# Designs tried in a protein design run: designed miniproteins, single chains. Part 4

Each design is a single chain, and the fold is of that chain. pLDDT is the mean over its residues in the fold that is shown.

## One batch from the design tools (miniprotein)

Design m103
Fold by ESMFold2-Fast:
Structure m103 (fold): chain A 85 residues (1-85)
Amino acid sequence: SEIEAIKKELKELGKEADELIELASTLEDAELSRQIQREIATLYTGYTLRAIGHIIDGDLEGARKSIEELREKLAELRKKILEAL
């Protein structure tokens, strides 16, 4: 179903967030490492809750938009981490 597809995408983004946290943990700057790891966790948690809220309300368009925004923000953080490595 459409809802199952959205939930699968959220689970895949969760794996990407975990991988990104692991990558950030390898940064030599301990303060920057901790800051970025917290930023990733906050973004993933916030957008996941928002997407689930939209699903509960039957707003599948809102859920997709939340997923797209999360994907974009995780990509921005990935770039920031890679530039700091």
Scores: mean pLDDT 88

Design m104
Fold by ESMFold2-Fast:
Structure m104 (fold): chain A 95 residues (1-95)
Amino acid sequence: SMEELRKEIEEAIKIAREEGLPQEVIDLLEEALKSEREEALIKLAQAQAIGIATYNPDPVVREAAKEAYERIKKAKSAEEAEEILREARERVAAA
């Protein structure tokens, strides 16, 4: 439900603040909270990719996240955006 998605985004904002992620990531998550479901899911995926690209100390992980972010910007659906993030996480975990 949209209510469940809003709670997930609120938790992501809480974690982003606790982890000290850039304000730009938090702003994107807050925009997602005000968006319709499809747009909210895409913005959530964008926020996750940007957060990892800027926060993670490993340059290999940061490059994977940057690549994922560029692909997510061109995604046609929330499902595609989430799949892009999943593939990036699996590639980094396997390396």
Scores: mean pLDDT 80

Design m105
Fold by ESMFold2-Fast:
Structure m105 (fold): chain A 97 residues (1-97)
Amino acid sequence: MKEKTEEKLKELEEKRKEYEERKEEPRSIAMAYAYGKSADILKEALDGTPEEQEEAMKKAEDIIRNAEENGETTVYAAEKLREVGRLADEMIKKRRE
């Protein structure tokens, strides 16, 4: 079980990086976010039971499927979160320099 989960995690991380490099399509931002979240869920499950690992894998698949079906809405949300993060970092840097 763990070996299968680790292999899937590696695949999800590669897909996230691939979509992060494809900035031509706004949808790629949503897909990168979905694969990233899926990878995080699997990472947390690696220390768990086989049942927890299978459940995490199903949740990861659901997240990816949801992003594929609702790409436009997810892209908009992901872009807004990214923009807010950049502004927050810039403000912190400006105050503390």
Scores: mean pLDDT 68

Design m106
Fold by ESMFold2-Fast:
Parts: sequence; structure tokens; C-alpha cells
Structure m106 (fold): chain A 75 residues (1-75)
Amino acid sequence: SAAIEAEYRAEMARLAEEYAKAKTVEEVKAIVERAAELLTEAMLKMEKSEERREFIREKSEETLREDLELVEASF
């Protein structure tokens, strides 16, 4: 829904400010983890199907692992 999307965008904007200040791999990893949590929460709030909710949880875990590996490779 538009309301859930707006809430997600507002939270991500706050994380973007933290990202601009981040200087270490650990700080960037913490921001990436929080961003993944926010996206997963927003997607789960919009999804009615329990089967698709389970898929979202599993896919979110896989994507976070890959994103953290990319962060480490960038430092």
C-alpha cells in the first residue's frame, strides 16, 4: 500500500544519512542489515499469502548474505 511504501521510504531516508557518515565496513554492514529488515517488514505487511510470506523471509535471508559479501569485497 502507499502508506507502507511511504513509511519504508522515510525509514530508508534516515539510513541514507547514516550511510553518508559511515567510514568502516562494520558501520556499512549494520546499515545494510537494517535496510534489509525494513524491506522485509514492508513486504510482509503488504503480503496476504502465507506461502509468499515464507518465500519473502527465505529470499530476504539469501539476499542479505549476498549483500554483506559485496560490502566486504568493497573494502
Scores: mean pLDDT 84

Design m107
Fold by ESMFold2-Fast:
Structure m107 (fold): chain A 63 residues (1-63)
Amino acid sequence: APVYEAGAREHERLAERYDKLSEEFRKLAEQDPENKEVYDKIAEEYRKLAERHRQAAERARSL
């Protein structure tokens, strides 16, 4: 049984939030060519944060 269930769930929630933020900024990049480069960079950073939190959640659940 996962001893860090509450922590794992919080990491999963943060990952989902960052994933959605990444998707929103990708959409903004497509809709606003003038600021595309900035939005793409922001989307990539949120994607990286989502990945880190997903890995943290999986690690906690595997214990």
Scores: mean pLDDT 81

Design m108
Fold by ESMFold2-Fast:
Structure m108 (fold): chain A 78 residues (1-78)
Amino acid sequence: MEEEKRKEEEAKEAEKKLKEGIELLRQVSGTDAWRLRLEAEAIKAAMDEYEGTVKAGELAEKKKRELLEEQERKKREE
């Protein structure tokens, strides 16, 4: 299925667009601090959109399983 690829590509595309917009804003403001702030906010927005578009059932559970496995492995110190 293309569900996984679609969400990943959508998030990636959103990130790319946001990065381009941030660069434009940097030229206008000319402040590095402001650019970093906008960049972080833009990336966060893209991530939030990705999470929103992800299926709550399959993908959320898959993430939980992976997160738990990763946490357990980290805790045990392989």
Scores: mean pLDDT 60

Design m109
Fold by ESMFold2-Fast:
Structure m109 (fold): chain A 91 residues (1-91)
Amino acid sequence: RELEREALLLLAEALEEAGRRTGLEALVELGRGVREIAEIEDEEERLRAEEELLERYRERILAELAAHPEALAVLRELLARAAAEANALLE
């Protein structure tokens, strides 16, 4: 569980930073949501919260990224960094 929490916190930090660098508020809000999900101790509740968060923000984020393609490059860079850090925790 601690490794899962750490990975979610790394993802949250990447999303929040991408939102701050690009000015896309939806990315900051998504990052905060991921951070809140990382604190959920019940596995079933956490999985439901993840699905609800993704459904809620997917359309808005895709629309904002389509309007601001330069933001997608920043997001991809920060997500790749978070994934590398999460992989280091698992291996």
Scores: mean pLDDT 78

Design m110
Fold by ESMFold2-Fast:
Structure m110 (fold): chain A 66 residues (1-66)
Amino acid sequence: SAGAEAGGRLGAAAKTAEGAAAGAQIGVDMTHGPEGGRRGYEGGLAIAKGLGGRAAGQVSMASMSG
């Protein structure tokens, strides 16, 4: 349903934000500076988007199945 799809999108967006934040923290820890944080944020964002897309696909299949 549209509600389940919207919920899946919001969940994917939250996962993307969490991944970006985790990437930024790892970047800062590894480079000891904000430059690494920015690069880590971008990397985490890209990975989280991939994971979010997969999760959204699973929610869509579940919605069609019942």
Scores: mean pLDDT 55

Design m111
Fold by ESMFold2-Fast:
Structure m111 (fold): chain A 98 residues (1-98)
Amino acid sequence: MISVEELREFFLMGSTRLRVPGEPLIPKKEETRPESLHFLIDLGIFPSSSLEAMKTLNFDSTTVIIDPKNPKSKLYKDTKKTVVSFEELVKWVEEQLS
């Protein structure tokens, strides 16, 4: 189970990790079985536009990109959105994982 805060921290950590020159071998994402985390990665859900905003405008909320090719994306199916609010994402993920 993932809370809103845990998801937010996950995205922040992911963005920070992109700035690390080399990350040590972590548990293989493909073999790790937190289905929720693997599911988010499979969807390509990452804060793509928020890093610069966070640095310059101090936005706490983020927008995320949903992989429109993933047929499991309920938000994509319903609205064909590739960018959604973090709150919509959290609610949707919780519904998918329940």
Scores: mean pLDDT 42

Design m112
Fold by ESMFold2-Fast:
Structure m112 (fold): chain A 109 residues (1-109)
Amino acid sequence: SLQEKIDELFAEMRKLIEEIKKSTDPEEIRALVDRFLELMREIAELAKQLDPETKERVIRRVLTLAGEAIDALVEVAEKSKDPKLQETYREEARRVGEATAELLREVRS
């Protein structure tokens, strides 16, 4: 079902957040964020096929996971003693925020 497909994508997003928390490599974190953003775009596309009530619940779940991803990226930035890596991880957090704003514009407008 559509709901089962969306639940699978959410499960993958949660795994990516856990991998971000475990990574110390900015290149790996960038790849994990790229995949996370890809999953967000896929969920946005699938959400267009949902009834309004279910769509709003899916959007709220995406917002929660996007917030968790941003928190994870901020945490890895704060654990780094390298100012360049801190900047890189904060930029990845900004990318998640921007993609979330775009998803809201696409699905709600």
Scores: mean pLDDT 88

Design m113
Fold by ESMFold2-Fast:
Structure m113 (fold): chain A 96 residues (1-96)
Amino acid sequence: SAEELVKQALEAIEKGDYDEAIKLFQQLLNDPSLSDEEKFEYGEELIKKAIELGDYDLAIELAKLTIKDLLEHSEDPLKAVGRVLRLLGIIIEIEL
């Protein structure tokens, strides 16, 4: 289930397992039963956890994957732009 993939991805982030976190998130993004909104919300949750743990490289990669999925699969381009701006705001809060 999507919830189980999210839980496993969060556990991978907490363990510092970068490759596993990316793999699990890619599996989540490839789930055709999930809406653009659900994919975005899960992406935001994983990005925030990576930031909380100081894994900025992982946070940036998760954001890139989320943005790519939104741009390729969004049924609402205006909402997709808004979500991209929100993710960039979260990344900018990582003391640049």
Scores: mean pLDDT 78

Design m114
Fold by ESMFold2-Fast:
Structure m114 (fold): chain A 73 residues (1-73)
Amino acid sequence: SSEEEAIRRIKAGLEEAKKLLEEGKYEEALEKAQQVLDLIDQVLPQASESAKKELEELREEAQKIKKEAEEKL
């Protein structure tokens, strides 16, 4: 489904953002985390109840990466 595809893309983006953060690429990590957040915001309003819970957890994770990247810049 488009929902499953979106969640897969979000998870892949989060893993990439984490790797960038670990490598000290803070500007790139911030950009990737923002892209993930934007995708979540697009998908969340139409998501199923089970997907909403997972998306909210992924959103919190993306926000933490964004905050850490901003604090390191």
Scores: mean pLDDT 87

Design m115
Fold by ESMFold2-Fast:
Structure m115 (fold): chain A 90 residues (1-90)
Amino acid sequence: DVYKLVRETHNEILKILSESGDEKLAEEAAHLAGEAVLLAGQGKLKEAEEKAEKALEIAESMPNLSEEQLEKVRELIEKGLAEAKKLPPL
């Protein structure tokens, strides 16, 4: 269920990034990560990678996040993309 995976990826990333205190950037990055997972589930791998890169760029630009928190965000995006690629194309 790609839509469940999108929601889980979005919510887990949003939780981590919200610790920065910048809710708007946290929502933007989490949304892009969710879009990346959805695109990967559709077989649109290049578009998925572009959205994932943008999500990481936003996260890396955010203040008050530790390297450990950024690594967790990267791992969540990579996990979401990998899980989505295992599903049959939509």
Scores: mean pLDDT 84

Design m116
Fold by ESMFold2-Fast:
Structure m116 (fold): chain A 63 residues (1-63)
Amino acid sequence: GPTYRVTALADNAILDEDGTVYPAGTTILVTDLKIYSDGTGQATLPDGRRALLDANKVRIERL
């Protein structure tokens, strides 16, 4: 599937399954991106771990 570039616009915009904090300005590459109608997002990190996103606090670009 497509790869996406996700940029955190706030320190609490991205949460991985280990509870790592991604500071505002952090950019990550993800696959399997899903955005739900409530503004919650889900994606897969390059190492296969799950990430949760706040769609209102990230910038997303399809690569």
Scores: mean pLDDT 85

Design m117
Fold by ESMFold2-Fast:
Order: C-alpha cells, then structure tokens, then sequence
Structure m117 (fold): chain A 114 residues (1-114)
C-alpha cells in the first residue's frame, strides 16, 4: 500500500491514489484503524519525495478537478496554509503534505458515497 500510493503520487496518478486510499478507508472501523491509516499516508508522502511545486500541483488538482471546490473555498485553503507557515506553526513542505493528506481522504470519502 505505502509503496503503491507513493508511486501514484509521484506519477501524478490522482485517480489511482484516491481509489487506493478509499480501499484502506473501508477497513477503518475505530480510532486505532484511523491512526494506522494516517501513518500509512504519512509514510507514502515521505517515500514519494515530492517537491513543493509537485505538492502544490497535486493539491490544486484535487481541490479544483476532483473535489470541484468553489473558488472561494480554494482561496481560503491557500490563505490558511500561508498564515500557518508565516506564524511558524509548520514549514511550507509540512503544511502542503498535511493539506494533500486531508484532500486525499476527502476525495476517498466522496468516492465511497457513490
């Protein structure tokens, strides 16, 4: 799972990444399972070794093309990330990885509703 997800992310195969996360999300029945999934996502993001530019591209595609979020929501997401980085709460790379993880989980949840 970790290696496959890292490969999908590195190759910008967003559809493959979402489907794989959705399959793992189906197995989540309690808080322990949720923590395990979070660790798997963190390891996959670490292995993918994405640049800041690659992280931004994947986030933009997930928000606009996959989740089809309104322009106002996308602008708010980017503003909140910028403000968190400026406050020194986390690095830009860390903030982008957390945002990508959040959007992947949201896209996977939407896929499971269909």
Amino acid sequence: MVEELAEYLKNKDIEGAIKLVAEELKKVKNQEDAKKLNKLLEEALKKANLSVEELRELIETLATEVLKLPEEVVEEIWKELEEAVERGEMSEEEALKELLKSLLLEAARELLKK
Scores: mean pLDDT 83

Design m118
Fold by ESMFold2-Fast:
Structure m118 (fold): chain A 57 residues (1-57)
Amino acid sequence: SEEVDKLFDEIRERLLARTPPERVPALQAAFDEVRKEMKEEKVTPQQLKKSIELEEK
């Protein structure tokens, strides 16, 4: 959906701001895959953020 897509983009740009330039392409590819999953599962931005934080900790 448009609303979810907008929030997803905001989360993405925040993470990209912290990401070294050499890792940006890999991170963008990962976000593309997550976006595809969000369309199938209707994942909320909060769930996405929590999953990423849990994996990174």
Scores: mean pLDDT 68

Design m119
Fold by ESMFold2-Fast:
Structure m119 (fold): chain A 82 residues (1-82)
Amino acid sequence: SIPAAVRGVLLHELEELLREAEELGLPKVADQIRKAIEALRQGDVAAALEHLEEAIRLAEEQGAPKEFIERLRRLLDALRAA
């Protein structure tokens, strides 16, 4: 299980990335980030990881900015380490 303080930081970063995905016009990426947020709120780390990995795949497929993809990858690594 992830400590509550770490979960809060990860949720905040996911919510920021959700806003960025919406601003970039990436609705499928935004949908996967929303699902990752919901999974993490429920304590389902495995589901959150799967949704975040799919968000990265879709972001790469849709030609999202490199900096946005790098932020998603850093968050994935942080969630795996938690």
Scores: mean pLDDT 88

Design m120
Fold by ESMFold2-Fast:
Structure m120 (fold): chain A 62 residues (1-62)
Amino acid sequence: EVRESLLTAYREIMIKNGTPESLKKDGKEFVKKGDFDKAQAIRDAALERGFYDTAEYIGKLL
């Protein structure tokens, strides 16, 4: 429950403040750290913002 709420809050922040470049960088770093939940949240934020190339890039790393 707590982790699910944190991922939702993180996704909302990325939707509001993320750029294609920052989301791509952060998504790659979370995949590298093995934090696939956060990487997926960044990918979802990119999709909601219409950054399809960024979302595809992160998806290929997952």
Scores: mean pLDDT 77

Design m121
Fold by ESMFold2-Fast:
Structure m121 (fold): chain A 89 residues (1-89)
Amino acid sequence: MEEKEKILEEVIEKLLKEGVITEEEAEELRKAFYKAMELLEKDPSLSRKEIAEELKKEGFEPYIASLAASLAVAIKNGKVEEFLESLEK
């Protein structure tokens, strides 16, 4: 399993366990996350806000778009531990 995919599934499992998202929203988060990663691969200078706005234009729910953008940027910048810690609070 790719490290990014493992991290995504870990985040999804946590959010489902905490009742923050539904299983349907988890599937949307997977789609939004891969789209966010694709956007960052094409333009590594994109901010979390810019990625979230593009995902919203694609029809993703604002919360899912923001979460996917934040996770994708954290993975690209090697700040996954800080991102996961922020979810614990």
Scores: mean pLDDT 79

Design m122
Fold by ESMFold2-Fast:
Structure m122 (fold): chain A 81 residues (1-81)
Amino acid sequence: GSRQAIRYLRNAYRYLQDGNTDTAYRYVINATRYIQTGTDKSQLQQGIQIGQQSYQIAQQNGDQRTVSVLQVSISTAQSRI
C-alpha cells in the first residue's frame, strides 16, 4: 500500500522534472491505487508532500491532465491520515 504509493510518486516527480509527462501521469494513476490501500500515516504524509511538489511542476508545465490526477491522489491520501 503506502510504501508502493511513495515509490510511484517519487518516480512521477522525477519524470515530471525530466519533461516526460505521459510516463509521470501513469505513475500518478498507479500511486493513487496504492494510496487507497495505504495504512502507514507517516508514509502517506510523505506521499502528500511529494504529490504537492509534483502538482506545482505539472501546473507550471500546463499539464492539466497530470494536475487533475495529482489532485485526486493528494485528496485520497489526506482522507486516510
Scores: mean pLDDT 84

Design m123
Fold by ESMFold2-Fast:
Structure m123 (fold): chain A 93 residues (1-93)
Amino acid sequence: MKPRLEGPASVAAGQTVTLRATGLPEGADAYEWELRDPEDPDRVLARQTVPKDQPEASLEAVTPADTGLYRVRALKDGEVVAESEDLPLTVTA
């Protein structure tokens, strides 16, 4: 099954947002979280690699700059072995 992200579609600025990945493959070495521009999905705004035992990304004190398309990729030996669909998040001021 393709990995999927769970989280709110919209939040107010200053709140904490937790995004959770489900359906990630067993045996991945790491997870890569990516935020992309919703107007230009080729533009990566942020990228973070996290340990395989932490399939959650927590965004504290969010701002409108945290608005965009979120996805997670599972990595094994430096290669992408699975990729989630995009989760759009809107942060309202």
Scores: mean pLDDT 79

Design m124
Fold by ESMFold2-Fast:
Structure m124 (fold): chain A 61 residues (1-61)
Amino acid sequence: SMSEEIRRRVEEIRRRFEEGADPGEVLGELVRLRQEAEDAGDTESVRYVGEAIDELVRRLS
């Protein structure tokens, strides 16, 4: 099952982005979070963070 801690951190990162945080810093945090999920073998969290990264990249394009 997906890590609730990872889900919470993604939502906090999204909130900071909407509040004007630097896009590069936000992307870096999401990439790091995805790596943590990969290291834990949590495939559901990897997918969830990956979807958040894809959404952010689309908004920046």
Scores: mean pLDDT 84

Design m125
Fold by ESMFold2-Fast:
Structure m125 (fold): chain A 55 residues (1-55)
Amino acid sequence: GPGREEFERIVAEHPRTSGAAVAAGAALAELDEHPETSDEEQLRWVRRLRETYGV
């Protein structure tokens, strides 16, 4: 879904050791464990992550 695609983009566009990439990678792992997470909830999580890490 669109939230997963944005997390994958954050991982691809930032160094593996950056806080943003590490957090986005962890979010992708959590989405794999929680397939019930809605697209809306995923996009809110993306927004919060982007705000937190300034990306």
Scores: mean pLDDT 82

Design m126
Fold by ESMFold2-Fast:
Structure m126 (fold): chain A 56 residues (1-56)
Amino acid sequence: SYAEELAALPGVLSAEESADGTTVTAVARGQDGTLYRAVYRLEDGELVLVSLEPIA
């Protein structure tokens, strides 16, 4: 699944797919040590980053 692919990437702490499979939310640590919440939408068979926010 897309969530499994994202969770396998370095720095990714978690990734979860929505119940309908159209969205994946990931939490990742950037190289600067900052935690980010990234939201991807499935568009034409590709994950497109639609939101990236630092976690305080």
Scores: mean pLDDT 78

Design m127
Fold by ESMFold2-Fast:
Structure m127 (fold): chain A 83 residues (1-83)
Amino acid sequence: SVAKEMAEKVREEVLEKNKLPNTDEAFKELLKKWGVSEKDAEEIIDLLRNGDLDGLYELMKKLGLPNEYIELVLHAMNEARRA
């Protein structure tokens, strides 16, 4: 029950903040809020700069980020790159 309520609250928090930051620094701070270390957050940003979405997915999955967070980042980045 408590674990289910925590997962639902985290999901709502991600959906309410459906606007990804537009700077590397702000995005790094968001990743740190998701429990990502500074080193891993910087590696994620480097993969984004290189446009390596497959590498980004693999790293985020390896770090144990929830699928909802991974999908949010990949969807927003794919749309930004197409625009």
Scores: mean pLDDT 68

Design m128
Fold by ESMFold2-Fast:
Structure m128 (fold): chain A 110 residues (1-110)
Amino acid sequence: MMTLDEAMKEAYKASTELKLPLNTQFRLMSIAREISLYSETLSEEEAVEKIVKAFDHMLADLARVLSEEQVVELALRLKNIIKKVFDEESAKKVEEELDKLMAEYVRKMK
């Protein structure tokens, strides 16, 4: 299980490697922090719901400022953080919902 510090470092690394805008970097780091905190404090169902909602808000904003390629790569980085923070069952549920959101927002960008 990934610690909060490790999740934040992964989010920062993704932000710098993808050269994301500063506001997007802060949003990604916020989501990484929420992923880590919710895995420790909430039930699986409640954690999944809150994280999916955070992703939906982020992806709606990202579709306005990032390229399709950057959005797809960012989603892959987020899935890696989720796999390291959550248990296997919770990680799978969040990944499935993230994949659905990504398919919707990537489609809307074209």
Scores: mean pLDDT 70

Design m129
Fold by ESMFold2-Fast:
Structure m129 (fold): chain A 102 residues (1-102)
Amino acid sequence: SMKEFEEKLARRIREEAERIAEEIAEKYNLSEEEKELVLLAVELRLQALAREEIDRILAEKGRDTLEKEELEEAVERAIRRARATPDEEFLKLAKEIKEAKA
C-alpha cells in the first residue's frame, strides 16, 4: 500500500539522520545529550528538504500526487542536500532546539 511505502521512506530518513548525527557527534566529540539534539536537528532538516523536493516534482508535473519512484527520488535528493549542509548549520539548529525546550 502507499502507507507502507511512505513508512519505508520515513525509516530511510530516520536511518540516514542517525548516521549523519553519529558522524557529527564523533567529529565534534559531542555528549550524548548534544548528539540527541543534533539528531533532532537533522531529522527536522531532512523532513523539510523532503517536502521541498516533493513540492518541486508536483509543480513540475502539474499533479496532486506522486508515484512511488518520484517519492523515492525526492527522499534521496533530500538526503544528498542534507549531506551537503555544513555541520555548523546542524550544530546551530541543535542549539536553537535546546533553547526552545528551556
Scores: mean pLDDT 86

Design m130
Fold by ESMFold2-Fast:
Structure m130 (fold): chain A 69 residues (1-69)
Amino acid sequence: MDLDTLAEISRLVAEGDYEGAKSLTKTKEDEEFFETIKKMVERGKAIGRALAASPHGLSVEEVQALGAE
């Protein structure tokens, strides 16, 4: 795994091109990174939806619960 590969995977995942991002994974480490970035994007979307549904916003505890570490 190198920085160029990581940057390209991150960019494609951010654009919603999961197939393109997955096609760049050549090693087990690349696949693990892809899954990690995908989880982070999904976490961000979950937080965004919860915030949009809440007229008062989210507490730190609610944000932490949505981003199960």
Scores: mean pLDDT 72

Design m131
Fold by ESMFold2-Fast:
Structure m131 (fold): chain A 82 residues (1-82)
Amino acid sequence: SMEEFKKRIEEAKKRYQARLERIKSLDPEGYEKLVELMKKHEEEIEKARDDPEKFSEVLGKYFVDLLRYLDEIEKRIAEKEK
């Protein structure tokens, strides 16, 4: 249902925000590099704005790189807590 879909989206947003807050608290340097990564990809997305095919490719790469970097930071935090 649409309500179940909206609930899943809201839960995903809450998880994402919690991940960012945890990273910012436990690895401020990693958080700053994450912000720099996001800025770099936003600039590439803007450059591709007039080419729909390249825009879609750059946007997809942005999400892949963002999630991979989040996972890498979280793994480093977990290793330091052992």
Scores: mean pLDDT 77

Design m132
Fold by ESMFold2-Fast:
Structure m132 (fold): chain A 91 residues (1-91)
Amino acid sequence: DLSAEAQERLEAAVQRAQEEGRAEEAIEEMIRVFREEGLDAAAEAMERARDLVAAGVPAEELFAELAKLPDTVARGAAYTVLALLGVYPQP
């Protein structure tokens, strides 16, 4: 699990993204925190989600691809990146 310091940094980054619209900066900070904590699978999942959004992959394909990740932490991190970039599952 993440350290208390890492959790606070992640929460602060998400809050700044929501309040200031700095989603890309928040994502970069989160990736760095996960790598510093040794959670490379989660960091790689976040980078993949970011790159797929940048490539213009449709939302349905993004969620289908990321749902294949076996690690629940990696999936959660990837979905957080999608949410910060404004990509949500359509109702």
Scores: mean pLDDT 76

Design m133
Fold by ESMFold2-Fast:
Structure m133 (fold): chain A 69 residues (1-69)
Amino acid sequence: SKEELHRELLQVLREVGELAEQLKKEGKIDLANKVLKEGEQIVAEYKATGDVEAALAKLRALKEEVKAY
């Protein structure tokens, strides 16, 4: 359901935030700020479009990109 996808989106968004905090602790401030900005842009697009599937896919891709750093 869209409600389940929305809950999953909030969970992935939280995980992206936690990864950004970890980057800050490692002194990777510019990378952390980039991740947070990209996450905010994805959320803003989701609020404008209502496309939870597209937003969730983009947040998952961002999370995997950050893990590769």
Scores: mean pLDDT 86

Design m134
Fold by ESMFold2-Fast:
Structure m134 (fold): chain A 97 residues (1-97)
Amino acid sequence: DAEREKLLEEAKKEVEEFIKNGFEATIRREAEREGAEIGQTPEELRQDILELARQAGSVLALLGVDEEEIKKLFPDGEIYEAALEGARKTRELEAQA
């Protein structure tokens, strides 16, 4: 469990750096890096970006970030909508617990 606690602290620091460096830019960079290694199509890249945005929105909801703050982190409307979907789904599940 001490090893698990260290991994959790590391993950929290990575999320803080992710917030500081800009979510949209980081998501695009990660999706492009992975796609370049496997030769994915532009459509597959777009779907990967949207999926990463949903995951980021879910994490932001767990950290207590509101929808207005999420909008500031994602200037692209489609990416912002994906992040909101992830955040709202996470909050709905927490409200049911």
Scores: mean pLDDT 70

Design m135
Fold by ESMFold2-Fast:
Structure m135 (fold): chain A 70 residues (1-70)
Amino acid sequence: MEEKKEIERLKKLIGTANPEVARKILEFYKKGLISKEDFEKVKKAIDEMTLEDVPESQREEFEEIRKEIK
């Protein structure tokens, strides 16, 4: 139950252009804690974000995460 709550929270934070959120989702997926269906939803959310939505200091990290998720 706690992991499900954390995953839901992270999904809500994706729209805030936070690369740490995307990174944690990817780590949970690699650990088998996120379903393939939920991971596909995360990929779509990240694909819909633009670099203008990401703080300049985090832009490189966001591009790396986006490339790994593709």
Scores: mean pLDDT 68

Design m136
Fold by ESMFold2-Fast:
Structure m136 (fold): chain A 91 residues (1-91)
Amino acid sequence: MVHTPWSEVVLPFLEALERVERALRELRELKEEGKPVSEELVEEAREAAARAREYRARLVEALGEPVGEARELVERAERLIREVEELLKEL
């Protein structure tokens, strides 16, 4: 039976995912308005994406084939990471 350490894997993953979502939203708003993007926001977006990718990999390793809510969370992370990386390439 598989159990994932909540405090060691799931919480850091959710934190990284929230950071990616926030950075992605801010990057999109600034780009749409033609406003300058701070170097700090770019670095935050890159670090958040890297952490989300790392913890996503650890979560998948711990769970094996994700199902239900875990599968939805993993798929959501993949989409958010891809979107933020694509925006960063356009800057």
Scores: mean pLDDT 78

Design m137
Fold by ESMFold2-Fast:
Structure m137 (fold): chain A 61 residues (1-61)
Amino acid sequence: MSMEELKRRKEAALRALRTVMEQFPDLTDEDIRNMVNVLAKTLGLSEEEKEEILKKILEEK
């Protein structure tokens, strides 16, 4: 995967997660973690990239 493609996939995942969190503000950290796991598998992201997304989203909660 190119660095440009990786950046786009990470940005797409973050955008999707932010949208869901805005619609469902009562989501728990565990719910968010599960959604990040599913998105990372779907988008072919590594465990390191998944943890980066999770950390960023939880910091914005």
Scores: mean pLDDT 78

